# Ledger of designs, part 1: designed miniproteins, single chains, continued (2)

No score or structure here was measured in a lab: all are predicted.

Each design is a single chain, and the fold is of that chain. pLDDT is the mean over its residues in the fold that is shown.

## One batch from the design tools (miniprotein)

Design m4001
Fold by ESMFold2-Fast:
Parts: structure tokens; C-alpha cells; sequence
Structure m4001 (fold): chain A 66 residues (1-66)
């Protein structure tokens, strides 16, 4: 299982990957807010690290147009 520090590092990596694909600043801000909201939910114990990763992977896929 991932530690909270590892999940926080993953959140930063996912936001960087989204920023590489999404060049519209308004849409980028919405993706970043979604990652941050799910990270907050994970840190609050509302979702698992696996659930956080599944949502983040989906957000990256959407930013790539998949």
C-alpha cells in the first residue's frame, strides 16, 4: 500500500502530466482542482490510495483526449 507521502508525490506527478497535455489554463485549473480534491478526500480517509490512483488515471486520460 502507498504511504500518504507517496500519494502526495503521485498527485504532483499527475498534475505535471496533465499540464504537459492540457494547454488551456482554465481547463488545467479544473483538472488540478479535481486532483487536489481527491487527494484531500484520501488524506481525510474518505477514499483509498487505489481509488485516488483510479480517478487520477482517468483525469490524465481525459486530458490526453482518450
Amino acid sequence: ALSPAEVQALAAAYKAEIAAHEKNPTLLARYEAAIDAHLAAYLAGEISAAEFKAVADELVAHAKGL
Scores: mean pLDDT 87

Design m4002
Fold by ESMFold2-Fast:
Structure m4002 (fold): chain A 80 residues (1-80)
Amino acid sequence: LEEAEKRIEEDPNDYKAWVELGKALLEQGKYEEAAEYAEKALRIDPNNIEALKVLFSALVKLGKLKEAREVFLKLMELLE
């Protein structure tokens, strides 16, 4: 987590660091923060599959089913 935060401070466009932070927050049960950081990664790389997976998982855990469906459909399109 600390390492990914440092990478973002040095390069805010390091979408991989945002994805790593999102994954770590998801594992900690911090679903709102996980979704936020996944969204930051998607602003840099809108079709990033790992970021979309983190966002989908976080939205499902938060009960935001409408938003989760939109992310799921985009993810399925990219995986086809």
Scores: mean pLDDT 81

Design m4003
Fold by ESMFold2-Fast:
Structure m4003 (fold): chain A 81 residues (1-81)
Amino acid sequence: GREALEEAERLAREAARAAHEGRYAEAARLLREAARLLEENREAVVEELVSEGLSREEAEAAVEEAIARARALAAELEARA
């Protein structure tokens, strides 16, 4: 849970840096990797968020939103590359 969440956050930060530097293809790749990691570890990430005070419904929605947002941003950045 925590390790996967922290790694996804790290990948998102690296993607933001890559995008700022004009490396749009790399930024898109990093965001897709973050989304994949969250999807593959969905249940463990949900349990981590529940342990941090979210309801299960809120945690599931938050993970789904994070995956969707990362994929949407990756597609936008790929269009710029």
Scores: mean pLDDT 87

Design m4004
Fold by ESMFold2-Fast:
Structure m4004 (fold): chain A 98 residues (1-98)
Amino acid sequence: LKEEFDRIAELLGRMVDHLRRGDLEAAQAALDEFKKLYEEIRDKFTPEQKEILDELVKLAGEALERARQATSPEERDRIVREFVEKYVELLQKLRELL
């Protein structure tokens, strides 16, 4: 699971980079790749790990949708910052369970 965890972290990091650049299509692609990876390996996770991963998917989707509706760079920066704070915390919790 370490390699899969590293790939999840990479995909979320790529999504954040694209959100910061305003590349919403590339951010969606990174999220879709993360969802696909998680779906393929879901059976390898404990219920507690799945809860964290389900929350990561939800938060990422919400951040992307909010970023699409943002009307200013400042609003988008706030959305990205809030998402980063939350997903970093969740990834740390997930890593402690691996």
Scores: mean pLDDT 84

Design m4005
Fold by ESMFold2-Fast:
Structure m4005 (fold): chain A 54 residues (1-54)
Amino acid sequence: MEEQEKVARLVGRVLRAASDILFDGMSLEEAIEEATEGLEEYREEVERLVRKAA
């Protein structure tokens, strides 16, 4: 339950970062890695949701 909220926040953060990072030429996977730094246990889940939401 609490993890769902954290994942949702991370997905939103990644989508914002990815939108900005595309101007820098950074890949989506790099944006996900940077946004989930220190929260690697959620990285896989965030990546799957970001790909579905994008």
Scores: mean pLDDT 66

Design m4006
Fold by ESMFold2-Fast:
Structure m4006 (fold): chain A 54 residues (1-54)
Amino acid sequence: PEKNPSTHIVGLEMLGLSYLLDGDDELARKYFQEAVDIAKKYGLEVSKTVLDFV
């Protein structure tokens, strides 16, 4: 079990957005997908931006 899944999701969203702003869509998608996977595992939500990108 992850201690702070909500914080981890936010961190992955910020990292993905950083890659997206740098034009690295592949890495952005990878980190957004990791955020979605954690959210599904713990029954949490991700931002609409992340959902629209994956």
Scores: mean pLDDT 79

Design m4007
Fold by ESMFold2-Fast:
Structure m4007 (fold): chain A 99 residues (1-99)
Amino acid sequence: SREEEAERLVEGAKESFDKAIEAAKNNDPRAGVYATAGAILAVGAMLFGDKETLERLAKFLEEQIKKAEEVYKENGDLAKDILSVLRTVLEAVRRKLEE
């Protein structure tokens, strides 16, 4: 169903952003690729997801931002870009929830 597809996209976004944060922590340049994948999957979740799915995505992104901020304190180079992507996606999700 559309709801099942949206849920898979949310889980994919979670996995991709977790990999991006871990890669940034380890100075792995693949962090940008994982963050891009996470953003694309999150946009897919916004297109197909209902309000409950978007609320879960927003909560997840808030948690990922907190994790990325901790990595940024130790290694700012890649974490800064990941943090920017996460904040941009969260703003888009919040805007969609206001519709």
Scores: mean pLDDT 85

Design m4008
Fold by ESMFold2-Fast:
Structure m4008 (fold): chain A 59 residues (1-59)
Amino acid sequence: SDVDQLLKIADLVGFPTRITLASGEERVFENKDELKKFAEELEKKGISPLDLRRIEPVP
């Protein structure tokens, strides 16, 4: 699923992770469970959780 693919990418990038959505909105996720809940809510709304501009680690 797109959720599982995003979680694999985030695991490689590192937590905490910052995601910039296609809208330009930025969000920081402290851990994998927080990101999973957000990604599942996007899919529920018909939005791909992979439709993002940037994903980067937060020091």
Scores: mean pLDDT 84

Design m4010
Fold by ESMFold2-Fast:
Structure m4010 (fold): chain A 70 residues (1-70)
Amino acid sequence: SKEAEEYLKLGNEYFEKGDYERAAEYYTKAAKIQPSAEIYANLAKAYEKLGDHATATAYRVKSLRLQRAA
């Protein structure tokens, strides 16, 4: 979906700027439209940067499960 791709791009732009809260927000919007291993991996990275290791681990598990299903 173009909309999911646009949200993923916005999330990446905020991540590069160090705005990890906004990065996680846009990655979450992308995941709601089109869940993917890549989006969940990016959510895990954003939450690691925010110091939320529990949430980061949960998203890493979701990412790995989608990779194994493909």
Scores: mean pLDDT 88

Design m4011
Fold by ESMFold2-Fast:
Structure m4011 (fold): chain A 60 residues (1-60)
Amino acid sequence: MEKGREKGKEAGKKIAEMKKNGASEEEMQRYAEELLKGLSDDEAAAAVAEIMRALDEVYS
């Protein structure tokens, strides 16, 4: 999976599950940073948008 959007969707689902299971914000942030490492700015932006969308359902 080379598209930032696709990576972001998978990361978002994983982070949302981590949040539901009581993971810390620091753990979720580190997971996201490692997963998005080496992506282009456009790919990273798309991935972050998908992660934020997934978290919005759990956090808000």
Scores: mean pLDDT 72

Design m4012
Fold by ESMFold2-Fast:
Structure m4012 (fold): chain A 77 residues (1-77)
Amino acid sequence: MDAEAERLRAELEALLARAVEAVEAGRLDEALRLLAEAERVAAELAELLKDDPARLQALLELLAAAGKRIAAALAAR
């Protein structure tokens, strides 16, 4: 489980970072695709981290922040 959780976390962080960068670059379609993949990975990771509320909280906070940035960029159009 540890190796799987670490891999999924790294994948999620990379996807979220790329999604935010895509939004700031004006590539909203790419950003939405990356965020959708990030949400899929995050859901899988959340199931593995059910017994670790601190890490779950940090994970949800990262997702919420990325989602807010994407929504704000879309609304600015």
Scores: mean pLDDT 77

Design m4013
Fold by ESMFold2-Fast:
Structure m4013 (fold): chain A 62 residues (1-62)
Amino acid sequence: SKSDKLVEKSFEYLKKGDYEKAAKLTAEAGKLAKTDEEIGKVLKAASELDKAGAQDLLSQAA
Protein backbone atom coordinates (compact mmCIF):
# COMPACT_ATOMS: atom_id res chain seq x y z
CA SER A 1 0.00 0.00 0.00
CA LYS A 2 0.98 3.69 -0.16
CA SER A 3 1.24 3.70 3.65
CA ASP A 4 3.63 0.70 3.53
CA LYS A 5 5.87 2.44 0.95
CA LEU A 6 6.05 5.59 3.11
CA VAL A 7 6.98 3.51 6.19
CA GLU A 8 9.76 1.72 4.23
CA LYS A 9 11.19 5.08 3.09
CA SER A 10 10.93 6.36 6.68
CA PHE A 11 13.08 3.43 7.91
CA GLU A 12 15.66 4.17 5.17
CA TYR A 13 15.93 7.80 6.36
CA LEU A 14 16.09 6.64 10.00
CA LYS A 15 19.07 4.42 9.12
CA LYS A 16 20.67 7.37 7.27
CA GLY A 17 20.17 9.65 10.32
CA ASP A 18 17.73 11.97 8.50
CA TYR A 19 15.17 12.16 11.32
CA GLU A 20 13.24 15.13 9.85
CA LYS A 21 12.41 13.23 6.62
CA ALA A 22 11.77 10.02 8.57
CA ALA A 23 9.28 11.86 10.83
CA LYS A 24 7.44 13.49 7.88
CA LEU A 25 7.14 10.16 6.03
CA THR A 26 5.94 8.38 9.20
CA ALA A 27 3.27 11.08 9.78
CA GLU A 28 2.08 10.80 6.14
CA ALA A 29 1.93 6.98 6.44
CA GLY A 30 -0.15 7.38 9.61
CA LYS A 31 -2.71 9.56 7.78
CA LEU A 32 -3.05 6.86 5.07
CA ALA A 33 -3.04 3.77 7.35
CA LYS A 34 -6.41 1.93 7.29
CA THR A 35 -5.60 -1.66 8.39
CA ASP A 36 -4.30 -2.95 11.73
CA GLU A 37 -1.12 -4.11 9.94
CA GLU A 38 -0.51 -0.64 8.44
CA ILE A 39 -1.18 1.04 11.81
CA GLY A 40 1.24 -1.40 13.49
CA LYS A 41 4.01 -0.53 11.01
CA VAL A 42 3.48 3.22 11.57
CA LEU A 43 3.62 2.73 15.36
CA LYS A 44 6.87 0.75 14.97
CA ALA A 45 8.41 3.60 12.92
CA ALA A 46 7.21 6.16 15.51
CA SER A 47 8.75 4.02 18.29
CA GLU A 48 12.12 3.95 16.46
CA LEU A 49 11.99 7.77 16.10
CA ASP A 50 11.26 8.06 19.85
CA LYS A 51 14.21 5.75 20.70
CA ALA A 52 16.44 7.95 18.50
CA GLY A 53 15.31 11.03 20.49
CA ALA A 54 13.36 12.48 17.55
CA GLN A 55 9.78 12.29 18.97
CA ASP A 56 9.41 16.10 18.77
CA LEU A 57 9.97 15.98 14.99
CA LEU A 58 7.13 13.46 14.63
CA SER A 59 4.79 15.74 16.66
CA GLN A 60 5.75 18.73 14.43
CA ALA A 61 5.10 16.68 11.23
CA ALA A 62 1.65 15.50 12.38
Scores: mean pLDDT 79

Design m4014
Fold by ESMFold2-Fast:
Structure m4014 (fold): chain A 81 residues (1-81)
Amino acid sequence: MDAATLAEVAAEAAAARAASTATRRTLVGALPAEDEDLVDAAVRTVVAHLEARHGPIASVEVRRERRGGLVVITVTVTFEA
């Protein structure tokens, strides 16, 4: 596992958290590339948790990209205003 790639993902996650508002939140995470098939289940779990904690969700956007041995997942959730 590449420590530099993990540090980059952690920095992106921190920046996304700082840029999040009451109506829009962005989460960044990573899984091993071999676990790419778990991405959909992980996203469903995160969305369910956010909806339970923050109220109804208007939209969900998911992006994924491979970086070395990792798949990096960005989930942007917009809540009903």
Scores: mean pLDDT 77

Design m4015
Fold by ESMFold2-Fast:
Structure m4015 (fold): chain A 66 residues (1-66)
Amino acid sequence: SEKENEELQEMLRKLARGEASDEEIVEYIKKLVELGLLSPESALLLAQKLGLPQEVIDEFQKLAAE
């Protein structure tokens, strides 16, 4: 929907500025995977690059292995 696209664009702007919290980053990545815009493998790499908590990295690793 248009609202979902606006929310995703706003999150991208926050990420580009370094203003997004770890929780917001995790939610954003999960939403991209759910919408098919990002593969589970790419989500895992992004989570590792951003230094997200190990528990989050383990979750994405499990999804990528399915």
Scores: mean pLDDT 76

Design m4016
Fold by ESMFold2-Fast:
Structure m4016 (fold): chain A 65 residues (1-65)
Amino acid sequence: AVTAQDLYRQGFELAAQGRYEEALAKLEEALALDPDFRRAWEALGGVYRRLGREEEAARYFALAE
């Protein structure tokens, strides 16, 4: 079975490749399985920062705490 950690890892790898839309989809799936997965919230913030969406990035970084 696919776990939140597996989806997070996929999203992280996609983001490293510059595939930000696909990375967001995988990270959102990870958080749907585990909303307390702090690293996935941090990764979402990181992707939104790379997209220049600073307000959304700040919101997701706050949720990672």
Scores: mean pLDDT 85

Design m4017
Fold by ESMFold2-Fast:
Structure m4017 (fold): chain A 66 residues (1-66)
Amino acid sequence: EVEKLKKEGEEKLKEYEEKSEELIKKGREEATTSSQLMLGLSEGSEKYIEGKIEYKKLLEEAKKLE
């Protein structure tokens, strides 16, 4: 079970990293102004943070498991 949680965490982290990168890329490509670029970067950053939080939660659950 602990191994499953760790693997799920790693897979989720990779998925969130990819999604974050895609959001940043789209933001940059679609942004024609500095304001739009900043907004897109913020959104991508937020997605990355979500992934890190989820990964940490899974890690903590794995630590709690007996």
Scores: mean pLDDT 66

Design m4018
Fold by ESMFold2-Fast:
Structure m4018 (fold): chain A 80 residues (1-80)
Amino acid sequence: DLKEKARELLDEAIKAFNAGNYQEAIELARKAIELAEKSGDLLTLRFALSLLSQAHYRLGDYEKAEELRKKAKEIDEKIR
């Protein structure tokens, strides 16, 4: 199930982020985004994009973080 795998990858990405492993969090969040897009899981996609944005922000990649934040907001508006 692609939705289940996307959620598992998001959970792993959150764990990596909380441990300060921002590069690992980026890699896991990107995989979660791919599976969430394929499965139409907008909630997982929204959270994965927000986590990816925050991880880039923590690494000092502010331009990429802002792009991802705006993309997460666009998905959030589709859910609401």
Scores: mean pLDDT 88

Design m4019
Fold by ESMFold2-Fast:
Structure m4019 (fold): chain A 69 residues (1-69)
Amino acid sequence: ELAEAVKEVALEEGVSEETAEEVGRMVKKAAEMGFSKEQILDVAELTLIQLGVSAEKAKRIKERLEEKL
């Protein structure tokens, strides 16, 4: 659920399919490791930045996910 929402919002914000898939994978791993919802959203933002997404766009994606979830 959460991983799919992250991929969807990232794609809507113009992130590449490859980057969106990788963020979705990292979010799924964080959830499987027992991270809280807040920690998972932080992992999503940090992963986007590490994959070359601007800090501004990564923050916008996180904000949209917080509103949707």
Scores: mean pLDDT 82

Design m4020
Fold by ESMFold2-Fast:
Structure m4020 (fold): chain A 88 residues (1-88)
Amino acid sequence: ADEEYEKGLKYAKEGKYEEADINFLLAAGLYYKEKNYEKAIEVLKKGIELNPDSKYTAAFYQGIAIAYKKLGNEEEAKKYEELAKKLA
């Protein structure tokens, strides 16, 4: 989880945004398995911040929405679900 997040940040710094996004999705998935939903949200939000025009942005929004639901924040979950749908 942390290794994949660090790798994603390094790829983004090198301008390799597709590789960065793949590593951010992997990191978020691993944090999700650990039930660390707050860290999964952090990683996915960082990925969107670094490359908002990514083809993976809808997947990032979906991941954030799922994590917010797991945290019991239905209002935030709904907002991110709507953002994901706009990109579909």
Scores: mean pLDDT 85

Design m4021
Fold by ESMFold2-Fast:
Structure m4021 (fold): chain A 84 residues (1-84)
Amino acid sequence: EKEAIEKLKKIEELEKKGEELVEKAKESEEKAKLLEEAAKLYEEAAKIAEELGKEANNPGYYERAKELREKAEEAKKKAEEAKE
């Protein structure tokens, strides 16, 4: 229970930080770098969510991991576009 609560908090913290970086990137000269950093945070959050899914045998956590991986891929795509 304690481990699960700590992992949930970590997922929320990482997603929030990633979202803040995506917003900051909209008006930043370092857009590509900020978006790449956001993608890494979403990937880390997705990995934790997937671990929770395995531990709790709960499909909701796997769906959460998928959503976070999709956010990471979107951020990576925008980072590549910003390099052009």
Scores: mean pLDDT 82

Design m4022
Fold by ESMFold2-Fast:
Structure m4022 (fold): chain A 129 residues (1-129)
Amino acid sequence: DEVWKLVEEFLEAVKRYAPELYEEAKELLESFLKTRGRSKGAIISSVSVVAAWVLSKLGVPKELILTLLSLRYGETDPAEIEAQLRAIAAAISQVPAELQPLVKELALILVQLHAPEYTELARELLSQL
């Protein structure tokens, strides 16, 4: 399943870039999935919350985290989605250079979960950083 592959990619990104947070992130994600269920929306919401927790633990400012998580599952207005993706790219450029690889990878995973049809645009915008 594409969604579960993205969950695995999320955990592998945390393990690669923030290995000290991996076990707790995995436990939090499993706890949220147990509580919220395993519908697509529940999985997307759970991954988004755990991503916010990881970024907060790494010292990313709350305002930037909120911008990175601004994509809404089910949004169908292309102009709104494109505006949110551009805001996300701008927010990532403000993150410390050492954290940018993780934040870019998490942002791309979140785009694939919320708006998979915009994955190519997200890759292009993030490659310019």
Scores: mean pLDDT 81

Design m4023
Fold by ESMFold2-Fast:
Structure m4023 (fold): chain A 64 residues (1-64)
Amino acid sequence: DEKKKLIEKYKEQLEKLEEILKNPKAYETNGAVLSEEENKKLVETHRESLLEIIEELKKKLEEL
């Protein structure tokens, strides 16, 4: 049962990460509020890191 809970949790996290890539939220840098376009640029800059996290979660799911 613990394994099933972990699998479900990781799947939920994967879905949320994919949603973040589609609809980035506003961020603040050095106290400045970013525009929607700047938010998309920021997400794109960190896209590689997000994809790595997604891949790691998928591997954890397969190892469970």
Scores: mean pLDDT 67

Design m4024
Fold by ESMFold2-Fast:
Structure m4024 (fold): chain A 51 residues (1-51)
Amino acid sequence: MTPAEKVIEAALELRNAAGSDAPLETYLPEAAKRLGFSDEAVEEALRRLRG
């Protein structure tokens, strides 16, 4: 599993906990920060969600 996949999974959990309709992309920076990943993991996750 790539760092981007882990960030996406963590972002899904954060969105579920928040109970918000905000786009998943909104939670990617917070998820990466919690996992200790850099902005590169956020960019890869965004690329996967857009592609």
Scores: mean pLDDT 80

Design m4025
Fold by ESMFold2-Fast:
Structure m4025 (fold): chain A 54 residues (1-54)
Amino acid sequence: MEKARELLEQAKKALDEGNIPAALTLVREAIEVDPSLREEGRELLKKAQEKLNA
């Protein structure tokens, strides 16, 4: 759980920096480690999509 949470935090940081590919990879890894984070990962993917559409 701790490790998966760290990956999700890294994904948020990557997204904040505009590194969409890194954010997507980190979200995938976090969900792979802890599937219960799928909903939080979905929210990050939604934000990534909004950045791409802007």
Scores: mean pLDDT 77

Design m4026
Fold by ESMFold2-Fast:
Formats: structure tokens, C-alpha cells, sequence
Structure m4026 (fold): chain A 70 residues (1-70)
């Protein structure tokens, strides 16, 4: 799967409210390109916040990113 395809899949999952799928695509993206994964992660947080899911974004995405940068 290409970087662009992984990014689109992560954003699509976030718009659908599928946080688990969005995180899985972000993890795959991070393994290939850390900068693209962080930029896409910020976009996922924005989409979830606009959908009223800010607490889920902070509880799931922030710890996930912290785990990846250790």
C-alpha cells in the first residue's frame, strides 16, 4: 500500500468514526514515513474533534503517538 493510500485510508476511517482502523493505518504509515504519519495523525485528531470525539482522540491518539516516539 502506498503512503498516499495509507493516508487516505486513515482519514476515511477517522471520518467513519472507526478510531481503531485509523490508528492501524497511522501505525503502518509511521513505519514507512514518520513525518507523513505525524501530519496525518494531526488531521485525524482534527476530524475526530469536528465530529465531537475530542476525548477519544486525546485518549487514543496521544498515547499511541507517545508509544511510537519512545
Amino acid sequence: MSLEELREKALEAARAGDVEAALEYLRQLYEKDKEAALETGEEVVRILSEAGRSAEALHTVVPFVGELVK
Scores: mean pLDDT 74

Design m4027
Fold by ESMFold2-Fast:
Structure m4027 (fold): chain A 59 residues (1-59)
Amino acid sequence: MDAERLGEEAVEAARAGDGEKGFELGAAGVHAALSAGDEELAREIARRVREAAKEAGLP
């Protein structure tokens, strides 16, 4: 499972205004990164999804 791909899909979903999809994909990406031992990638995915949600006006 590719954590970076899941993170990118989460960001795109958030930008499109799909908060539920963005949250699901973002959580999956963070989980995949942490399972692979990549804490830096997990933090980056979480940060990018949060910023995309803010830019899209999501709660």
Scores: mean pLDDT 79

Design m4028
Fold by ESMFold2-Fast:
Structure m4028 (fold): chain A 73 residues (1-73)
Amino acid sequence: APPERLSLEVVYDAEEGTWALLLRNSDDTTLADPSKLALSERFGALMAEGQRLLEAGVPEREVFERIRAAVAA
């Protein structure tokens, strides 16, 4: 079987005006997997940063763009 690969993807839902951060496992979309601790920690840190930006009054679309840039780096 091909090796398991996890990646982060950030999405924006224009109908709801909300952003989301996803873990993908071998191109399949999945929620954070606690067995993948290092990637789960990065996911959690990015989610916490997104929530702090929202609490600071940053619009959902701008939070999406900032988290997307952080994931791409």
Scores: mean pLDDT 67

Design m4030
Fold by ESMFold2-Fast:
Structure m4030 (fold): chain A 89 residues (1-89)
Amino acid sequence: DRDKVLEELRDEVIEIMEEIEREGPEETANKRKDEGSVAWMLALELRVRGYTPEEVRERMKTPEEFLELAKELGEEVYEAIMREVELRK
């Protein structure tokens, strides 16, 4: 289910962002070993744009809102997310 995968991905992104705020990006990267993942890339892009974990949680309440934010971040980000959804089926 696409929507379930998007909710899972959103939660992973928020978790990564919260860990970076607590432990720093270097320690979080060492702990997770997932620097090439879509969730990691999205977490870093959201941080660059000034988003907080709280803002992400409150504003991306639906799969549709998640996808609209992804498009705002860039077409390549949207495409990466859609590819990840297909891989998790």
Scores: mean pLDDT 77

Design m4031
Fold by ESMFold2-Fast:
Structure m4031 (fold): chain A 64 residues (1-64)
Amino acid sequence: ELKEILLTVPGVGEELANAIVEKFGEDIINATRSELTEIPGVGPELASRIVATLSAFGYDVRQE
C-alpha cells in the first residue's frame, strides 16, 4: 500500500518508490522533507509533493 501511494506522486517512478521504501520502510510516516531529499533523485519540489500526498492519506511525515 505505501509503495502504491508513492507511485501516485507525479515524478515518483518504480525505482524511486523502491528506494524510498528501502531507506525508510515503515518509518516513512516519520520522515521529513529533508530526510526524503537524502535519496538520490528526490529534490525539494518532489519531496514536498511526497509529503503532501502522504499527509493527505493521514501520514504525519512533516512532524514525526
Scores: mean pLDDT 73

Design m4032
Fold by ESMFold2-Fast:
Structure m4032 (fold): chain A 96 residues (1-96)
Amino acid sequence: KAEEYLKKGIEAFQKGDYKTAIENFKKSIELAEKEGNKEILADAYFYLGQLYYVMNVGYEEEAIKYFQKAADIYRELGDDVKAREAEIMINLVKKR
């Protein structure tokens, strides 16, 4: 279930439908938490961070928040590559 909404969110994001992407990523997060699926939870947070990063002005704090949530979970899972990717994105947001 959580993975299905993650895929729908990614598809909407790729099409530039940010509203639909946010709705699906948020649903993916809710379901991933209930399912205990930390991998999907981290991925959904990472994509939500990327979406707010693309939206830019006025969304910097939201982008940082979600990338930080993703980095923390990736670190917990031992996925150092994805954790570093999220940390790099946080630094890019901070540089404006």
Scores: mean pLDDT 87

Design m4034
Fold by ESMFold2-Fast:
Structure m4034 (fold): chain A 68 residues (1-68)
Amino acid sequence: MAEEELEKAYEFLKSDPRLEVSREGDKTIVAKSSLDVTSLIGLVLRLIGDFPNLEVSLKGDTITVKIK
């Protein structure tokens, strides 16, 4: 279910020391990164592939993951 995917995404992102991970309410995760653009794109593609019930967006250095 989408809520279970959101929790798994949170744990996955929180395990990476290059990411500052926080929650915005019950349906949104925000991860600020120090990664370069190529690494950020790779991470976004991985999240989209691993969590198909979640919406993943990138704005600058910030990845946002939401329940669809």
Scores: mean pLDDT 81

Design m4035
Fold by ESMFold2-Fast:
Structure m4035 (fold): chain A 80 residues (1-80)
Amino acid sequence: SELRKEAEAAYEEMKKYGEKFEEALKAGDLEKAKEYFEKAAEAGRRAARALGKAEGREEEAEEAAERTIKEDREELEKLL
């Protein structure tokens, strides 16, 4: 399934930016942390869309991803 491979590639990209986000937070670089958070979020949306399409549940997968991103963004704002 090409869609599953696309989802896996996007998920790896999300993990890469998640690691950079964590590193930026530890360094106290809030500007870079926000940048990497948004890049990870976008990769996560792409992974959710591709997986959702493969399972015939694209809308549900996208809604779940957006809820998670919103919650994670709210947690990030608490650190400021």
Scores: mean pLDDT 83

Design m4036
Fold by ESMFold2-Fast:
Structure m4036 (fold): chain A 85 residues (1-85)
Amino acid sequence: MTVALVEIEDLETGEKYRAIIGVGEDGKTYLALLDEEGNVKDIYELEEPVDPLELKPGMILTVKNISTGETKTFRILKILEIFET
């Protein structure tokens, strides 16, 4: 299973984060938002499924928080690493 570590920007706040993007066992694409220590802070589902290998800087992702249902929009700034599991 392919997973990408990325730098993203919250388009509402301008705040920058690192995140892990991957496909879950349900076939949905998820974004795990990381805090400054590298711990998962929040998990979001992508509204538009994306293959992690097709991620590019400048792409805009619309996501929903799986716990709260809050919708956010992030821009990919940088692809840091791609892993295969």
Scores: mean pLDDT 84

Design m4037
Fold by ESMFold2-Fast:
Structure m4037 (fold): chain A 90 residues (1-90)
Amino acid sequence: SLEEEGREAIKKLEEALKKGDLEEAKKYIEKLVEVVRELIREGRLEEARRLLEEAMRVLDENNAPLELRKPIVEAETELGVAELERVILG
């Protein structure tokens, strides 16, 4: 499932951050963003929100650099627009 794929990406992201492997961390952030975008496309906005919140917690707990946070913040913006459109347009 997409949520399972997202959770595995977050788990591997945390492992990469603990190792100091920023290149591996970036790879799992990119994979997580792809999962989040697919969840948004499918209208599964609550699941997308939970994954992004978990990812940001992992990044915060591991003092991740701004460059790794930027794709997650961009995905949060995309989700916010989708949530607003769902309320306004039905």
Scores: mean pLDDT 88

